# Designed miniproteins, single chains: the designs that were tried, part 59

Each design is a single chain, and the fold is of that chain. pLDDT is the mean over its residues in the fold that is shown.

## One batch from the design tools (miniprotein)

Design m2030
Fold by ESMFold2-Fast:
Structure m2030 (fold): chain A 85 residues (1-85)
Amino acid sequence: DEQQVLQRLAAILDRLMKPELTEEEKRAIARELAELDPHFSDGSKKTFRGILEKLVKIKAPPVDEPFSEEQWLAWIEYLEEVKKL
């Protein structure tokens, strides 16, 4: 259900908007995003892969494969650095 996926993503984004995340919070969010990744649209998947490869410099999986928990963790850590700007 797309609506349920969007609601879960909105809740995750609210948590990501906190000024500082603990290491435990980052890992918890990475696990939740890995679980949701198969349900994202192809457009969103391409956008996330582009960010991972070009900005984070980590090899992204194909669009038909979900991000690993480690790839989502790297993406979250990149966002934490952006928050400091």
Scores: mean pLDDT 72

Design m2031
Fold by ESMFold2-Fast:
Structure m2031 (fold): chain A 81 residues (1-81)
Amino acid sequence: SEAERLRRMYEVFKRVAEGLKARHPELKETVDKYLKEMEEAVAAGDREKFLEIVKKFVSDALDAGIPADELARLMVEAREA
């Protein structure tokens, strides 16, 4: 179902976010803000809002100097968990 897919996407991004906070503690406040917004969007079943938050999260991580390959590796690790 769409709700199950949205929850699965959220779990993947939640693990990516936890990995980012572990490696880059300075991003903790920003990451926690986006995780909260994602959680609220998932609880509301708002896929469009969830995807908008994901886009902003990725953009801010890249702007903060996180390499794209590091984000990709965290995504792979999150999916295997």
Scores: mean pLDDT 83

Design m2032
Fold by ESMFold2-Fast:
Structure m2032 (fold): chain A 117 residues (1-117)
Amino acid sequence: SKLEEAKELLDEMAEVLEKLAEYFESQGYTELAEEARNLVKKIEEYKKNLTEENVDELLLDVLYSLGAFLTQATKLYPDDELLQKLHEAADAIFAQNLPPLEALRKLVEKAREILES
C-alpha cells in the first residue's frame, strides 16, 4: 500500500540521514550532524503518526525539511562536494513537482548513489 511504501521510504531516508551525520562528524560539522539526527527523530515521529489521510501532508513536510536542511548545509560549507551534489540532486527532484511519495523515493535513490560514490 501507499502507507506501507511511505513507511519503508521514511526508514530508508532515516538511514541516509544517519550516514550523513557520520560524514558530518568526520568533517567536524558538529551542528549539521546534530541537525541530521534531529531530522531522523522527526521522521520517526511522523512514521508513528502516518495514516492514509495524512501521508501526503507529512511526506511533503519531510521533503520541505530536507530541502531547507540541504540549503543551509551548502551555505555553511559551500566547498563541500558531497553537499553540493546532494543539494543539486534535491533541487532537480523538487523542480519536477512530483507527488510526495515519488519525490521521496527519487531523493532516497539519488542520495544513496551519491553516498556510495
Scores: mean pLDDT 89

Design m2033
Fold by ESMFold2-Fast:
Structure m2033 (fold): chain A 69 residues (1-69)
Amino acid sequence: MDDLIRQMVQLAYTDPQAAVDRLVDLFNNDKDAARAVVTYFSQSDPHVKALMRQARLQVLARNRANNLL
């Protein structure tokens, strides 16, 4: 878990688009890992928190378009 958190912080500052893409992938494929990442970053890094918000909005937009009901 700590290695994933470290990688996400580094990626958020070096390649913000790749960081968003990785967060979107986590939200779609591993909800428990996504929840853990959100919990840790909600209090630690405002830049990563902003990218997490963007990733969540992209997931919601895709789910709406694909009629996931």
Scores: mean pLDDT 67

Design m2034
Fold by ESMFold2-Fast:
Structure m2034 (fold): chain A 77 residues (1-77)
Amino acid sequence: MSKEEKGKEAVEQVKAHIENSPEIPKEPKVRLTITLEDGSVYEFESNNKSETEFLKEYLEKNKEELGIKEIKIEEIK
């Protein structure tokens, strides 16, 4: 499997986790931005900060293998 395919698969897994994660109304809403080595940018919004931070840690641990250039989390209102 190519690094591009691995990166896309990781993005799809992140989307599934965010969609299946319960909303936590008291947590700040966050935006997860994933930039792949090919320049593709993916943005996900979630009000489950803990799950989003866990996903960021997972992606950073496997960053080189997944062809990820940058991962960013921003708090939004």
Scores: mean pLDDT 74

Design m2035
Fold by ESMFold2-Fast:
Structure m2035 (fold): chain A 95 residues (1-95)
Amino acid sequence: MSEMTEEDKKKAIEELKEQIDKLIELIKKEKRPVSEAVIEIIKLIADYILNVPDEEELKKLVEKVKELAEKAENKEGLIEPEEAIEKLEEIKKKL
């Protein structure tokens, strides 16, 4: 892994907040159930940016993202739009 600078970390946090805002607006517009796995992937990305895990932890993170991506593709664990928005806003608040 390349070491993340504080400037890179701040930029990644700002980009993720912008993408979360865009996703919230999309969910509000579509008013369709959202896979909880999508929310969990975003949370894992946020946790990665904040904590920058070692190589062993990164390998575990990649496996977890792969598992969650399969659940999202299969439309497993659908949650209501309002619950999805609440969870996304909670992730954004921690950034």
Scores: mean pLDDT 78

Design m2036
Fold by ESMFold2-Fast:
Structure m2036 (fold): chain A 100 residues (1-100)
Amino acid sequence: EELVRQQFAAYVEQLRNIAANTPGAKLRSFTVGSAEEARAAIEEAMRAGYTFFDLRLAPSVSEEERREIAEVVLELMKPLREAHRAAGIKSYPSHISLVE
């Protein structure tokens, strides 16, 4: 995934600057009801330089939609998690919590 790796390098530079000025985690919280909403939220937070994300699932989300959201999060955040490690940040780039 060459495109993802190119964006990875740019994101690592941004993370290093944020880590130098803001020790610890910079959190962005979202409530999402679909995989499309999750993707949009993660992309926005990534561009803004957040170090990890708290994604809450809307109560009406089905078990199938939960799986789809989790898959999208894992696929999008895996290279970001590696970027965090490359920048010396030990925090994970995302959390998914159930809203019940």
Scores: mean pLDDT 62

Design m2037
Fold by ESMFold2-Fast:
Order: structure tokens, then C-alpha cells, then sequence
Structure m2037 (fold): chain A 74 residues (1-74)
């Protein structure tokens, strides 16, 4: 089982990333980022290893980056 401290740290890191991105996004993109954040928190809580936590974090960064790029491209 993953260390609860690592889970808490991962969630805190995601909160900081989300909060940093929100002011730069449209209301629709803010809703998408909030939904992505909620889904990612659940994935972190269900993670079985530190490698899985790292993968979930990387997935979040990739998807958040895509949202920012789509907002500029459309």
C-alpha cells in the first residue's frame, strides 16, 4: 500500500497546479480542469505504488497541458 504521506503530498501538488492554471482558463476550461482534478485525486487515492502515483501525476500534467493548448488553438 502507498504511504499516506505520499498520497497527501501528491494531492497537495495537484491542488497547487490546478489553482495556478485556473485564472488563465475560460469558464468551460476551468470546469474541465476541475473535473480532471477530481478524477486524478480518485486515481491517487486508489494508487497501489509510488510508480502509479508518478504516472497519475504525469497524466494530469499532459491532460492539463492539452487543455491550455486547445484554449489557444481554438
Amino acid sequence: MVDPADVAAAIETLQLLRDGLLPSLSPEQQQQLDELYKQTVERIRNAKSGEELAQVHDDFLQQASQLVQQNKAQ
Scores: mean pLDDT 78

Design m2038
Fold by ESMFold2-Fast:
Structure m2038 (fold): chain A 89 residues (1-89)
Amino acid sequence: SAAERRREEDRRDAEEFLARLPESVARARERLAKQDREALAEEAARARAAAPALVAEGEAAMEREGTDPVVREAARARFEALQALLDEV
């Protein structure tokens, strides 16, 4: 079914995200080091303001019955990586 294909696609995307997360974080840190810190401060402030709503949405998604464990892990890792990068700005 379409729903089964979507779940399999979401799982594959989550697995690929987790596998590439360390490299993606390293690239993001390299980009942050090369960018104008003043320009980033405003963007980081907006991201920090939006973070509670995104965390709540992610937690609600993880609490939904039938959510794949790998998809939940990817969502958690994504928020943790974002928080760590914001702490570096």
Scores: mean pLDDT 72

Design m2039
Fold by ESMFold2-Fast:
Structure m2039 (fold): chain A 80 residues (1-80)
Amino acid sequence: LDEELEKTLERALELAKEYIRALAEQGKLSVPLEEALKKADEYFEELLKKAKSLPEEEQKKLLELLKKQTKELEERLKEL
């Protein structure tokens, strides 16, 4: 479960960074690119720490939510 959670969050972070870079290229980022990328790294690091502290049943629920959000982010990237 921890390994699957880590892999899912790593994929989500990768997609989030791609989305941030795409927004920067379109001039749609409200903050500097480097700051946006740093915030994404920090957010996902804290999310992983928090997720690992949850009971197994809550981790499974979070994993399903993250998988859904990851698919939604992939679709949003296709629109950019």
Scores: mean pLDDT 79

Design m2040
Fold by ESMFold2-Fast:
Formats: sequence, structure tokens, C-alpha cells
Structure m2040 (fold): chain A 89 residues (1-89)
Amino acid sequence: SPEEVKELANKTIAIVDESLAEIQAFESSVQLSQEQILKMTQLQFRLMSIKVEAYLAEKTNAPVEEVQKILDEAEAVKKEVQAFIKEAQ
């Protein structure tokens, strides 16, 4: 349903925004190496791509299974962000 698609898209966007905020907070607390800056930038680009996919899925009323896959990808990238922060400390 359109309501279910919107709910999944909103959950995806919330995960992306939370992960981006965690990266920004971490970057403000430490001096990063060039390698760490590159990894962080790649994670930020992936998160932004997922956010765009979520917006498009809502606007096109994509199948629920497709939107769920986008949400699952967001959760996977969130785990990569948490691992990056832990490794960089």
C-alpha cells in the first residue's frame, strides 16, 4: 500500500540521517588520516544514494519488497558506519 511504502521509506531516511549525524559527530571529535577521510566520504556517498532511492521509491509507489530491500541496505551501511567509527578510534 502507499502508506506502507511511505513508512518504509521514512524509516530508511531516518536511518540514513542518523548515520550521517554519527559520522559528523565523530569527524568533529578526532583528526582523521587521508585513508579514513576517503572511507568516510565513500560511506557518506552510499548513504546519500540510499536516501535518494527511498525518495524515488515513495514517489513511484514502488513494490513493498523493493522498498524493504532499500531499508535493508540502509541498515547494512549503518553497521559499516559503526564499524568504521570503532576501527578509527
Scores: mean pLDDT 89

Design m2041
Fold by ESMFold2-Fast:
Structure m2041 (fold): chain A 100 residues (1-100)
Amino acid sequence: MRELLLRIIALELRLIGIEFEIELLKKRVKEDPSLLEEAIEELKKILEELKELLKELKELLKTAPEELKPLVEKLVERAEELIEEVEKLIKELEEELKKM
């Protein structure tokens, strides 16, 4: 139980770190449009990391005891929402790059 809870906490910290990286990239691109191509490449790497994290969370959800499932479900939802946000952001930035 304790080991599983620590694993859930570790996955949540990874998700928080990714959320912070995305916000930092958004800010950097707004301040310097010359970073647009670099930001798109970094976001594509973040997207792959999020997809792997989501796989880990979904596997954990299958094996988690009932009392911990709600915590894992919230992390799955957050990861899915971030994937959609990052995919949308990549498309928006690629469109901006084409207009330059």
Scores: mean pLDDT 85

Design m2042
Fold by ESMFold2-Fast:
Structure m2042 (fold): chain A 81 residues (1-81)
Amino acid sequence: SEEELLEEAERLLLRALLEAAAKDPALAQQMGVLLNQYSRAYKAGDEATMEAVAAQLLALAGQVSPELRALVAEAIRLIRE
């Protein structure tokens, strides 16, 4: 269901944010700001802003590790389905 997909996405994003915070607190703070922007765009149905913010989140997560980028990518995929 959509609810189950959103719950899984939230779990993946929380895990990614916690892992980022352990390695780079400043980058994790920036990711948190982008996650807030993504949430607002999602609620507004602003798909263009969602895509732009998702690209920024993936770039930041990739700076931490490929594994963290993969977690964020999977979460975004679940939200966009």
Scores: mean pLDDT 85

Design m2043
Fold by ESMFold2-Fast:
Structure m2043 (fold): chain A 74 residues (1-74)
Amino acid sequence: SEEVKFQEYLEKANRLYEEALAKDPTNPELAQKFIEEIKKLRDEAWKTLSDELAIRFDIFMKSLENQVKKDLAA
């Protein structure tokens, strides 16, 4: 059950990343919106998942946020 929620959060994060890249990868407004959406997912994960899974998701999100800052924020 908790593993299912973890997978749902991963799918949401990947979907947000794909959408950000597909629209305008060099647009700083869209990059900022993506970062805010990622922060919301991290907050939800910390409230919903076990500490172990929330930590794992946080590490994934930090990696994804750093990748977005390289790809989207010119």
Scores: mean pLDDT 73

Design m2044
Fold by ESMFold2-Fast:
Structure m2044 (fold): chain A 74 residues (1-74)
Amino acid sequence: SALDSLLERGERLAKRFTEIKDKLTPEQQRELLAKFREAGRLIATAQETGRESDLRRAEEVLREIEKKLEEIEK
């Protein structure tokens, strides 16, 4: 399901973040942690509502996290 895909994606991103944590500045760590907290909140909302719009919001924040991690890895 879309929700299962979001959960798996969030888990993979969290693992990647942990892998590169030592390369991050304190500011980058704080920013990414804030985005992960927001993504978790949005995923929880999507689980409660089952609404497509809530799923899309969660997906958008996960995409932002992916972009930031890719930029740091470059």
Scores: mean pLDDT 84

Design m2045
Fold by ESMFold2-Fast:
Structure m2045 (fold): chain A 60 residues (1-60)
Amino acid sequence: AMEKLKEIVKKSLKEAKEKGYDKISVQTPDGKTITITLEEFNDETIDKMADIMVEVFKKL
């Protein structure tokens, strides 16, 4: 379900930041790769980025 996609993206972004990664890549079902930079990430920025990713997935 699309509703769970935002939570998955948020979790991945938060975990990547905690591990010291500077970027993460997410593959869409149609095989596209979207790269997200983790600089200046806090909970509000992660939430906003997850919303953007979900909107991209909805338009595929």
Scores: mean pLDDT 68

Design m2046
Fold by ESMFold2-Fast:
Structure m2046 (fold): chain A 96 residues (1-96)
Amino acid sequence: DPEALEALRELLRGHKLRLEIAKLLKNKDYESLKEKYGLTDEEIKKLEEHFKSKGVSTSQGLIEGLRKLLPQLSPEQQRVAEEIIEVLEEELEILK
């Protein structure tokens, strides 16, 4: 299913971006967040609050859902889904 594969690739792109932002937030690299993504101080504060309150539960739920679907996916879809899981697991280590 080309549409399902493209949807997984889009999801992977989004989670890679979210992981990069989470790393910058953990390192207090607010200047890179402002320069690279055009974020304001208020937006950065809201992102920190979001990751602190919901990041762990959201990432854990997505990992479990993707792992449950893996055996039913094509080999190419499985590779993309496994990359998403890896990104989400790295995000969980940052959010702990």
Scores: mean pLDDT 81

Design m2047
Fold by ESMFold2-Fast:
Structure m2047 (fold): chain A 66 residues (1-66)
Amino acid sequence: SKLEEEIEKLIKEAEAEKDKKEAIRLYELAAGLAALVAAMTDDPEEKERFLELAREAERKAEELRA
């Protein structure tokens, strides 16, 4: 889906970002969008996929914050 592509694009932008604060912000945005899409979908497989994207992005933001 286009939303999945945009979320993955945000994660890739965060990975390439040299400014730590901006990288954290991009990961947090990706995690928030993925969690929102997961909450809005009735498809269990799609829900699981977006929740995994949210967890990955949140974990990376947390690692940079520490």
Scores: mean pLDDT 85

Design m2048
Fold by ESMFold2-Fast:
Structure m2048 (fold): chain A 88 residues (1-88)
Amino acid sequence: SVDELIDRAIELLKQKAEEHKDDPVLAETYKQAIENLEKARTLPLSEAKAEVEKFLTEAIGKIGNLKDSLLLQSLRDELVRALDEAEA
């Protein structure tokens, strides 16, 4: 289920990158979030949790619109919770 959540998160972020492809800051922010999620998938659960919290929090700080900020906050919280539960 964690892997399924990561797959869903990556798909949503890819859609966001496409929506904002003409905004270099937003496009790069979403691209980096996708790359970091793909890397986190290969890490031990505790390291993946820390990395997900870090890069999504950084991405949220770069998002200037409420809709996308709330989406990333929800994604961060859901992924962190799932990774924490998987570690337990």
Scores: mean pLDDT 81

Design m2049
Fold by ESMFold2-Fast:
Structure m2049 (fold): chain A 94 residues (1-94)
Amino acid sequence: SLLEELKAELERTLVEGVEKELSLEEMKRRVEEILNRIAEELNIPEEVRDKLIEGMHKALELLYNSDLSKEEKIRLARSLAQLLAREIEEILKE
């Protein structure tokens, strides 16, 4: 249930952020808040949490600096959320 909630929240946050044209810094802040909360609840080590945050920040920077249509950015936002959720699931299995 927590992983399902994480997936839904990440996808909603990234997609709505692109749709509402949130700043890169606001998007980074919201994603970081979600990752910090999940790391606390699932007892993910701080070093691993920080790497997830850093990776997501780099991905968001690439997305925001891209010359893509809004529709393409929304599609990529969904893909980023799904990829991040999958990475978290793999970390929890190990």
Scores: mean pLDDT 84

Design m2050
Fold by ESMFold2-Fast:
Structure m2050 (fold): chain A 70 residues (1-70)
Amino acid sequence: VSEEELNDEVMVALAEIWAGIALTHGASVEEVRAMGDRLLAEAEKLGLSPETIAEIRAIFDDTIARLKAR
């Protein structure tokens, strides 16, 4: 795989891992938003595809929605 493909895969995996931790431990919506903003900023700096950026955003949006439903 190319470095670009590796960056996409790693960033999505990090988002999924962090979302799982947040849901398991009941992180605050503010904490989830802050982490999502940081990860999305790094994804943009790395030049990740718009599709990958949308996937990361969706992971954090879903996580926030689940936390708000509690």
Scores: mean pLDDT 78

Design m2051
Fold by ESMFold2-Fast:
Structure m2051 (fold): chain A 81 residues (1-81)
Amino acid sequence: EEEIKKLLEEIYKNTGAGISMEIKYLLDTNLSKEEKIKRLEHLKEVFKKNAEWAKDRFPETAKEYEKVIKLLEELISLLKE
């Protein structure tokens, strides 16, 4: 849980409160671990598509999305263990 808290703080610093709070609320639900992972993987896919779209037009925004994707992958990895 402490590692998850650190990742949420990193997401907050890089993306602001909105995304961090949505992930925190998801983790606080009574959903199964597998369902939480599935929803985080879906969120990761949304950010991947947005990053790819932004890469040529808004490179700074694309880098922000890529950082969120990496943090989501780390969070998913922690939940699997």
Scores: mean pLDDT 75

Design m2052
Fold by ESMFold2-Fast:
Structure m2052 (fold): chain A 75 residues (1-75)
Amino acid sequence: MYVPTEEDLERAKEMVLRMLKEMGRPPLSEELVERTAKKILELRVQAYAGKLSAEEFGLGGLELLEEAYKEQLEA
């Protein structure tokens, strides 16, 4: 069973931050970046277990990013 480490979380947080910069989107708070990264790692665990296709994983990641952005706008 794959269990994400603290280093996996830090890499996922860095990925979220880079994605936002590349897409030209407004920055997310540190709290939202961390929560989004944790949710992406949960999707990654499911993908490694064969429960998600690569396409479903990609779409899920984008959906989580949109949810984080929406939460920030509603705060």
Scores: mean pLDDT 75

Design m2053
Fold by ESMFold2-Fast:
Structure m2053 (fold): chain A 85 residues (1-85)
Amino acid sequence: SEEEQRRQESRERIKQDIRDLAENGVPSSLTEEEAKDMVFAFISALVALKAPKEEILELLNLLLKADVSEEFKQELEERIKEIEA
């Protein structure tokens, strides 16, 4: 359906934004706190858009390998546990 296609397009855009952040690190225009808030908002949006759990977990694991603070990594690990439960 057209609704499913639009949902898929929205999911792919959000997933790409997360992958870009994981590859390039936190942009100089953002603080770590702002980047963290943005990432968790994106994850919540993916859940609302019915993204597969496995795809969300893959993105969170990519962020764990990124150049981000230990505090950010701890919060990512907590979110992974919540999604796996």
Scores: mean pLDDT 83

Design m2054
Fold by ESMFold2-Fast:
Structure m2054 (fold): chain A 87 residues (1-87)
Amino acid sequence: SKELEEELIKLWEEYAEALINKDEEKIDEISEKISELISKLPSEVAEKVVDLLVESKQKIQEAIKNKDLEKIKEIVEETKKKLKEIL
């Protein structure tokens, strides 16, 4: 599942960029791809990944409202680290 881990991390980075750019079409497209990958995980792992990404998305959206680019980068990197720990 290293390939799944690498693809999820890549999609998460692309998702964060789409959120920053307010690109609704890309947000929807990447979100669908993330959901597709999560559907391939065991239920307990999928739940942890979903919870992490929902929390991280909320933190990124708050940082975007505050125009805090450094905070967004910190959240993205922390999320990547936690994804590697879960997967």
Scores: mean pLDDT 85

Design m2055
Fold by ESMFold2-Fast:
Structure m2055 (fold): chain A 139 residues (1-139)
Amino acid sequence: MKVDAPLLYAELLLRQAILSGDKEAFIDALAFTVKALRKSNSEFAKHVIAAAEAARNGDVEKTLEHIKKALEIYPDSLLAFVLPAVAAVAYGQEEVLKAIKEFMKENKVSPLVQRLVDRAIEFAKEHKEEVKEVLDKYL
């Protein structure tokens, strides 16, 4: 199944924002990503949004199920991990965040993707209110 061009751009934009260490770039990339996922009719986008919504609600099993389904469509996707992890941080869902980290280790996700997700988690922890505002508005 194909991923939409705006979603591939969102993937690149998030990678660049995380690597830059710039808060404004990260918040802008996150907002763009959620909007792009919501406008997409792809099965990939539906699973990423469902994973983030489940993460927001503290549903560990549904979060991991939807991450897994998104990765079956796009195996190297940063979006499939970053959005649910950032939602877990923003809404204080510690058990979901722990489960996402364990899933990445157990499923041999690339060290680069794991490091980018860890950096996104740290940004979300440091800027929790601004991240929550983006997710409340667009998710």
Scores: mean pLDDT 84

Design m2056
Fold by ESMFold2-Fast:
Structure m2056 (fold): chain A 66 residues (1-66)
Amino acid sequence: SMKEELEKVVDQIERRLAELGVPQELIDELRKGSQEVIETEDDWTEAQNKIAGLVEETVGRARELR
């Protein structure tokens, strides 16, 4: 299903962010936000755009910690 594919994409993003040294607390917040998007959005494009926004926010916060 769309929701299962989005979960898989988020899992891959989380692993890559962890490999890049993004703090686990920020990755956990991204997981929570992404789960809410996956549970509430019925459109693939809207879900992808919202998750992309959460990823950008997470990366931005990690950059500010450098």
Scores: mean pLDDT 82

Design m2057
Fold by ESMFold2-Fast:
Formats: sequence, C-alpha cells, structure tokens
Structure m2057 (fold): chain A 62 residues (1-62)
Amino acid sequence: SELDKVLAEFEKRLLQVDVHDTQQVSKVFFEMVKDLDGLPQSDQDQALLRAQQLLEELREQS
C-alpha cells in the first residue's frame, strides 16, 4: 500500500540518522509528512503514531 511505502522510507531514513539528534530527526519527520500529503487522514494518523513508536523504540534500544 502507499502507506506501507511511506513508512518503509521513513524507517530507512531514520536508521541513517542519529535518533538523539533533534534536528536530523525533525528533518526525517518533515519528509514523511510531505510523503503523506494526499493520503487519507486515517493513513496520516496511523503513520504518525507508528513513526513516534519506532522513534521511541530506537531511542530506548540505542
């Protein structure tokens, strides 16, 4: 699905940055929000929740 592609790209970008660097993390989220433009609001909400969860998991495991 389009949502799965956006989330896969987000994860790929997030894994290439320092998850403790607020500036780098903010840029990755900004790019995801751009990729979500034109998707249903429910997909946008799901992507944001999954993105926040993944960020928290990576910060705790690092």
Scores: mean pLDDT 83

Design m2058
Fold by ESMFold2-Fast:
Structure m2058 (fold): chain A 78 residues (1-78)
Amino acid sequence: SEEELLGLRKRFEDAYDTYLKQYGETTDAVHIQTIALAAGLPLRLKDAQIIAEQARKQGLSGDALRTFLTQQVLALLS
């Protein structure tokens, strides 16, 4: 449902913001997987690698990177 998607989105965004504060921005697959797992989201490394490569290819940073990672992780898990 849309409410379930909003809940998952907030969970990932909160985990991302926590990671960003401690370690800075990342496009590394292992780091993206770590963020998802910290959010309680079972992202596989293979999927994280695809997301990481897409983010790097697009040269994403800041809010654009945050939005992209959130959308891509949720698209795989919802």
Scores: mean pLDDT 87

Design m2059
Fold by ESMFold2-Fast:
Structure m2059 (fold): chain A 65 residues (1-65)
Amino acid sequence: RVDPLVLSDEELLEAFRKVGEDLGSEEVIEAMERGAELLIEKRFDELRKEAEKNRELARKIELEK
């Protein structure tokens, strides 16, 4: 299992590239690579924002202690 919060953008892109290679099509590989880049940009931005919100909440709870 792969957790996107733990994986770097580079590692996730590599995983998508390998899937494209397994399918054995140049067009599919190119489309997967472009799709992976767009997904990484949008998904990681979303995940980073959620992580930041969670950290702020954790800090507030820690202060209440």
Scores: mean pLDDT 63

Design m2060
Fold by ESMFold2-Fast:
Structure m2060 (fold): chain A 94 residues (1-94)
Amino acid sequence: MEEELREELERRAEEVAEEDFEVYLKENSHLKIPEELREEFYERLRELSLEVARVHFEKSQGADEAELRARFQEVRERVLEAIREFKEKALEAQ
């Protein structure tokens, strides 16, 4: 069912965001990261992961593959930007 699929995709997206967040914190464990920066980064990863879930849901509903591909690339670029910004801010906070 569509509702069940959407809920499952959203749940998985939150799990992915939590897993990615823990990995990036571990990679930067030598830095003292302010709580505000950790919260900002987690929320950004969560938002982006949920956007990926929405694109997957739209694909299941028969959305155009070319439009979906463009949106996936846009989200991927935003994820890379979020990671770069996080690392820069974490380094500046030392």
Scores: mean pLDDT 80

Design m2061
Fold by ESMFold2-Fast:
Structure m2061 (fold): chain A 65 residues (1-65)
Amino acid sequence: SELEELIARAIEASRKGREAREAGDEEAAQKYDKELRELLNRIRALSPDSATFGELLGKIGAGEA
C-alpha cells in the first residue's frame, strides 16, 4: 500500500539522516531531514487519527515496517 511504502521510506530517511549527522555531513543530514519531514506529512494525511499516527511514528523511530 502507499502508506506501507511511505513508512519504509521514512525509516530509511531517518536512519540515513542519523548516520549523516554522526559523520558530520551537514548537507546530507539536512537533505534526509527534509525528506523525512515531507514523508511524515504524507503519513499524517493518510492516518485516520492522532493515535494511529503516533503508533506509526513509533515504528519509524524503531526502524520497523
Scores: mean pLDDT 79

Design m2062
Fold by ESMFold2-Fast:
Structure m2062 (fold): chain A 85 residues (1-85)
Amino acid sequence: MVTPEQMRALWAEGVAALRAAGDDRNLALFDAIRNNDEAAIEAYIDEVSATLGEPRSVVRNGVLVIRAAIEGLDAEALQKLQEEL
């Protein structure tokens, strides 16, 4: 079983890699989630999976955490979460 702490660590590693490459992918994902654009979400999962060498299922779990955060947290709280990396 993956603990919430392990999920947060995996998420932090993924977002740190995306920040090092630039925030464009994070912005595209946020827009896709806000618009319920499943095709754009799947495209993001495919691209991040290929970039990080992670299985699509692991990346999808990370996206589900982000989606829950966007739905449950305001933009300021989500921004601060990304800055904790």
Scores: mean pLDDT 64

Design m2063
Fold by ESMFold2-Fast:
Structure m2063 (fold): chain A 61 residues (1-61)
Amino acid sequence: MLTPEQRQRGIQYLLDNQGKTFSAKQIAEAIGLTGPNAESTARAFFTEFKSQAPDLDISLK
């Protein structure tokens, strides 16, 4: 689970970079996630956020 600070960083990163295709690695690095589950955690965060904000111009490769 992300900390509130990590989630806030992730949301801000996506909002600041609308119109771009993100990799799970880029999102993980923006949040400050490390370790073997960093990319899977970032992917889950993106999927959850996009489902709650479907009109945002963000996509994951």
Scores: mean pLDDT 81

Design m2064
Fold by ESMFold2-Fast:
Structure m2064 (fold): chain A 89 residues (1-89)
Amino acid sequence: DTPEQLRASAEEGIKLAEEYIKKARDLLPAAKTDPQALREAGHLTTVAMLLATSAIVDGELAGDPETVERARKVLEEARKVSKEIDAIA
């Protein structure tokens, strides 16, 4: 892949991870009483972590420290949501 393709891949991964984190957070109130909402929030958070991790790798390969930093922040946010989910379970 070219650096431009790697950066584009990382940006799409970051965007999708942010969307999944948002969806997981929106499910947290329901997750306290609905096992399906808890499972969905957990799944979305796990996928967001994988997407953010992939975006870090793609950003590093592209030589784009700004994209790497953005991806690391998204990964940290996903980890925070994961802890909130663990507190409900």
Scores: mean pLDDT 88

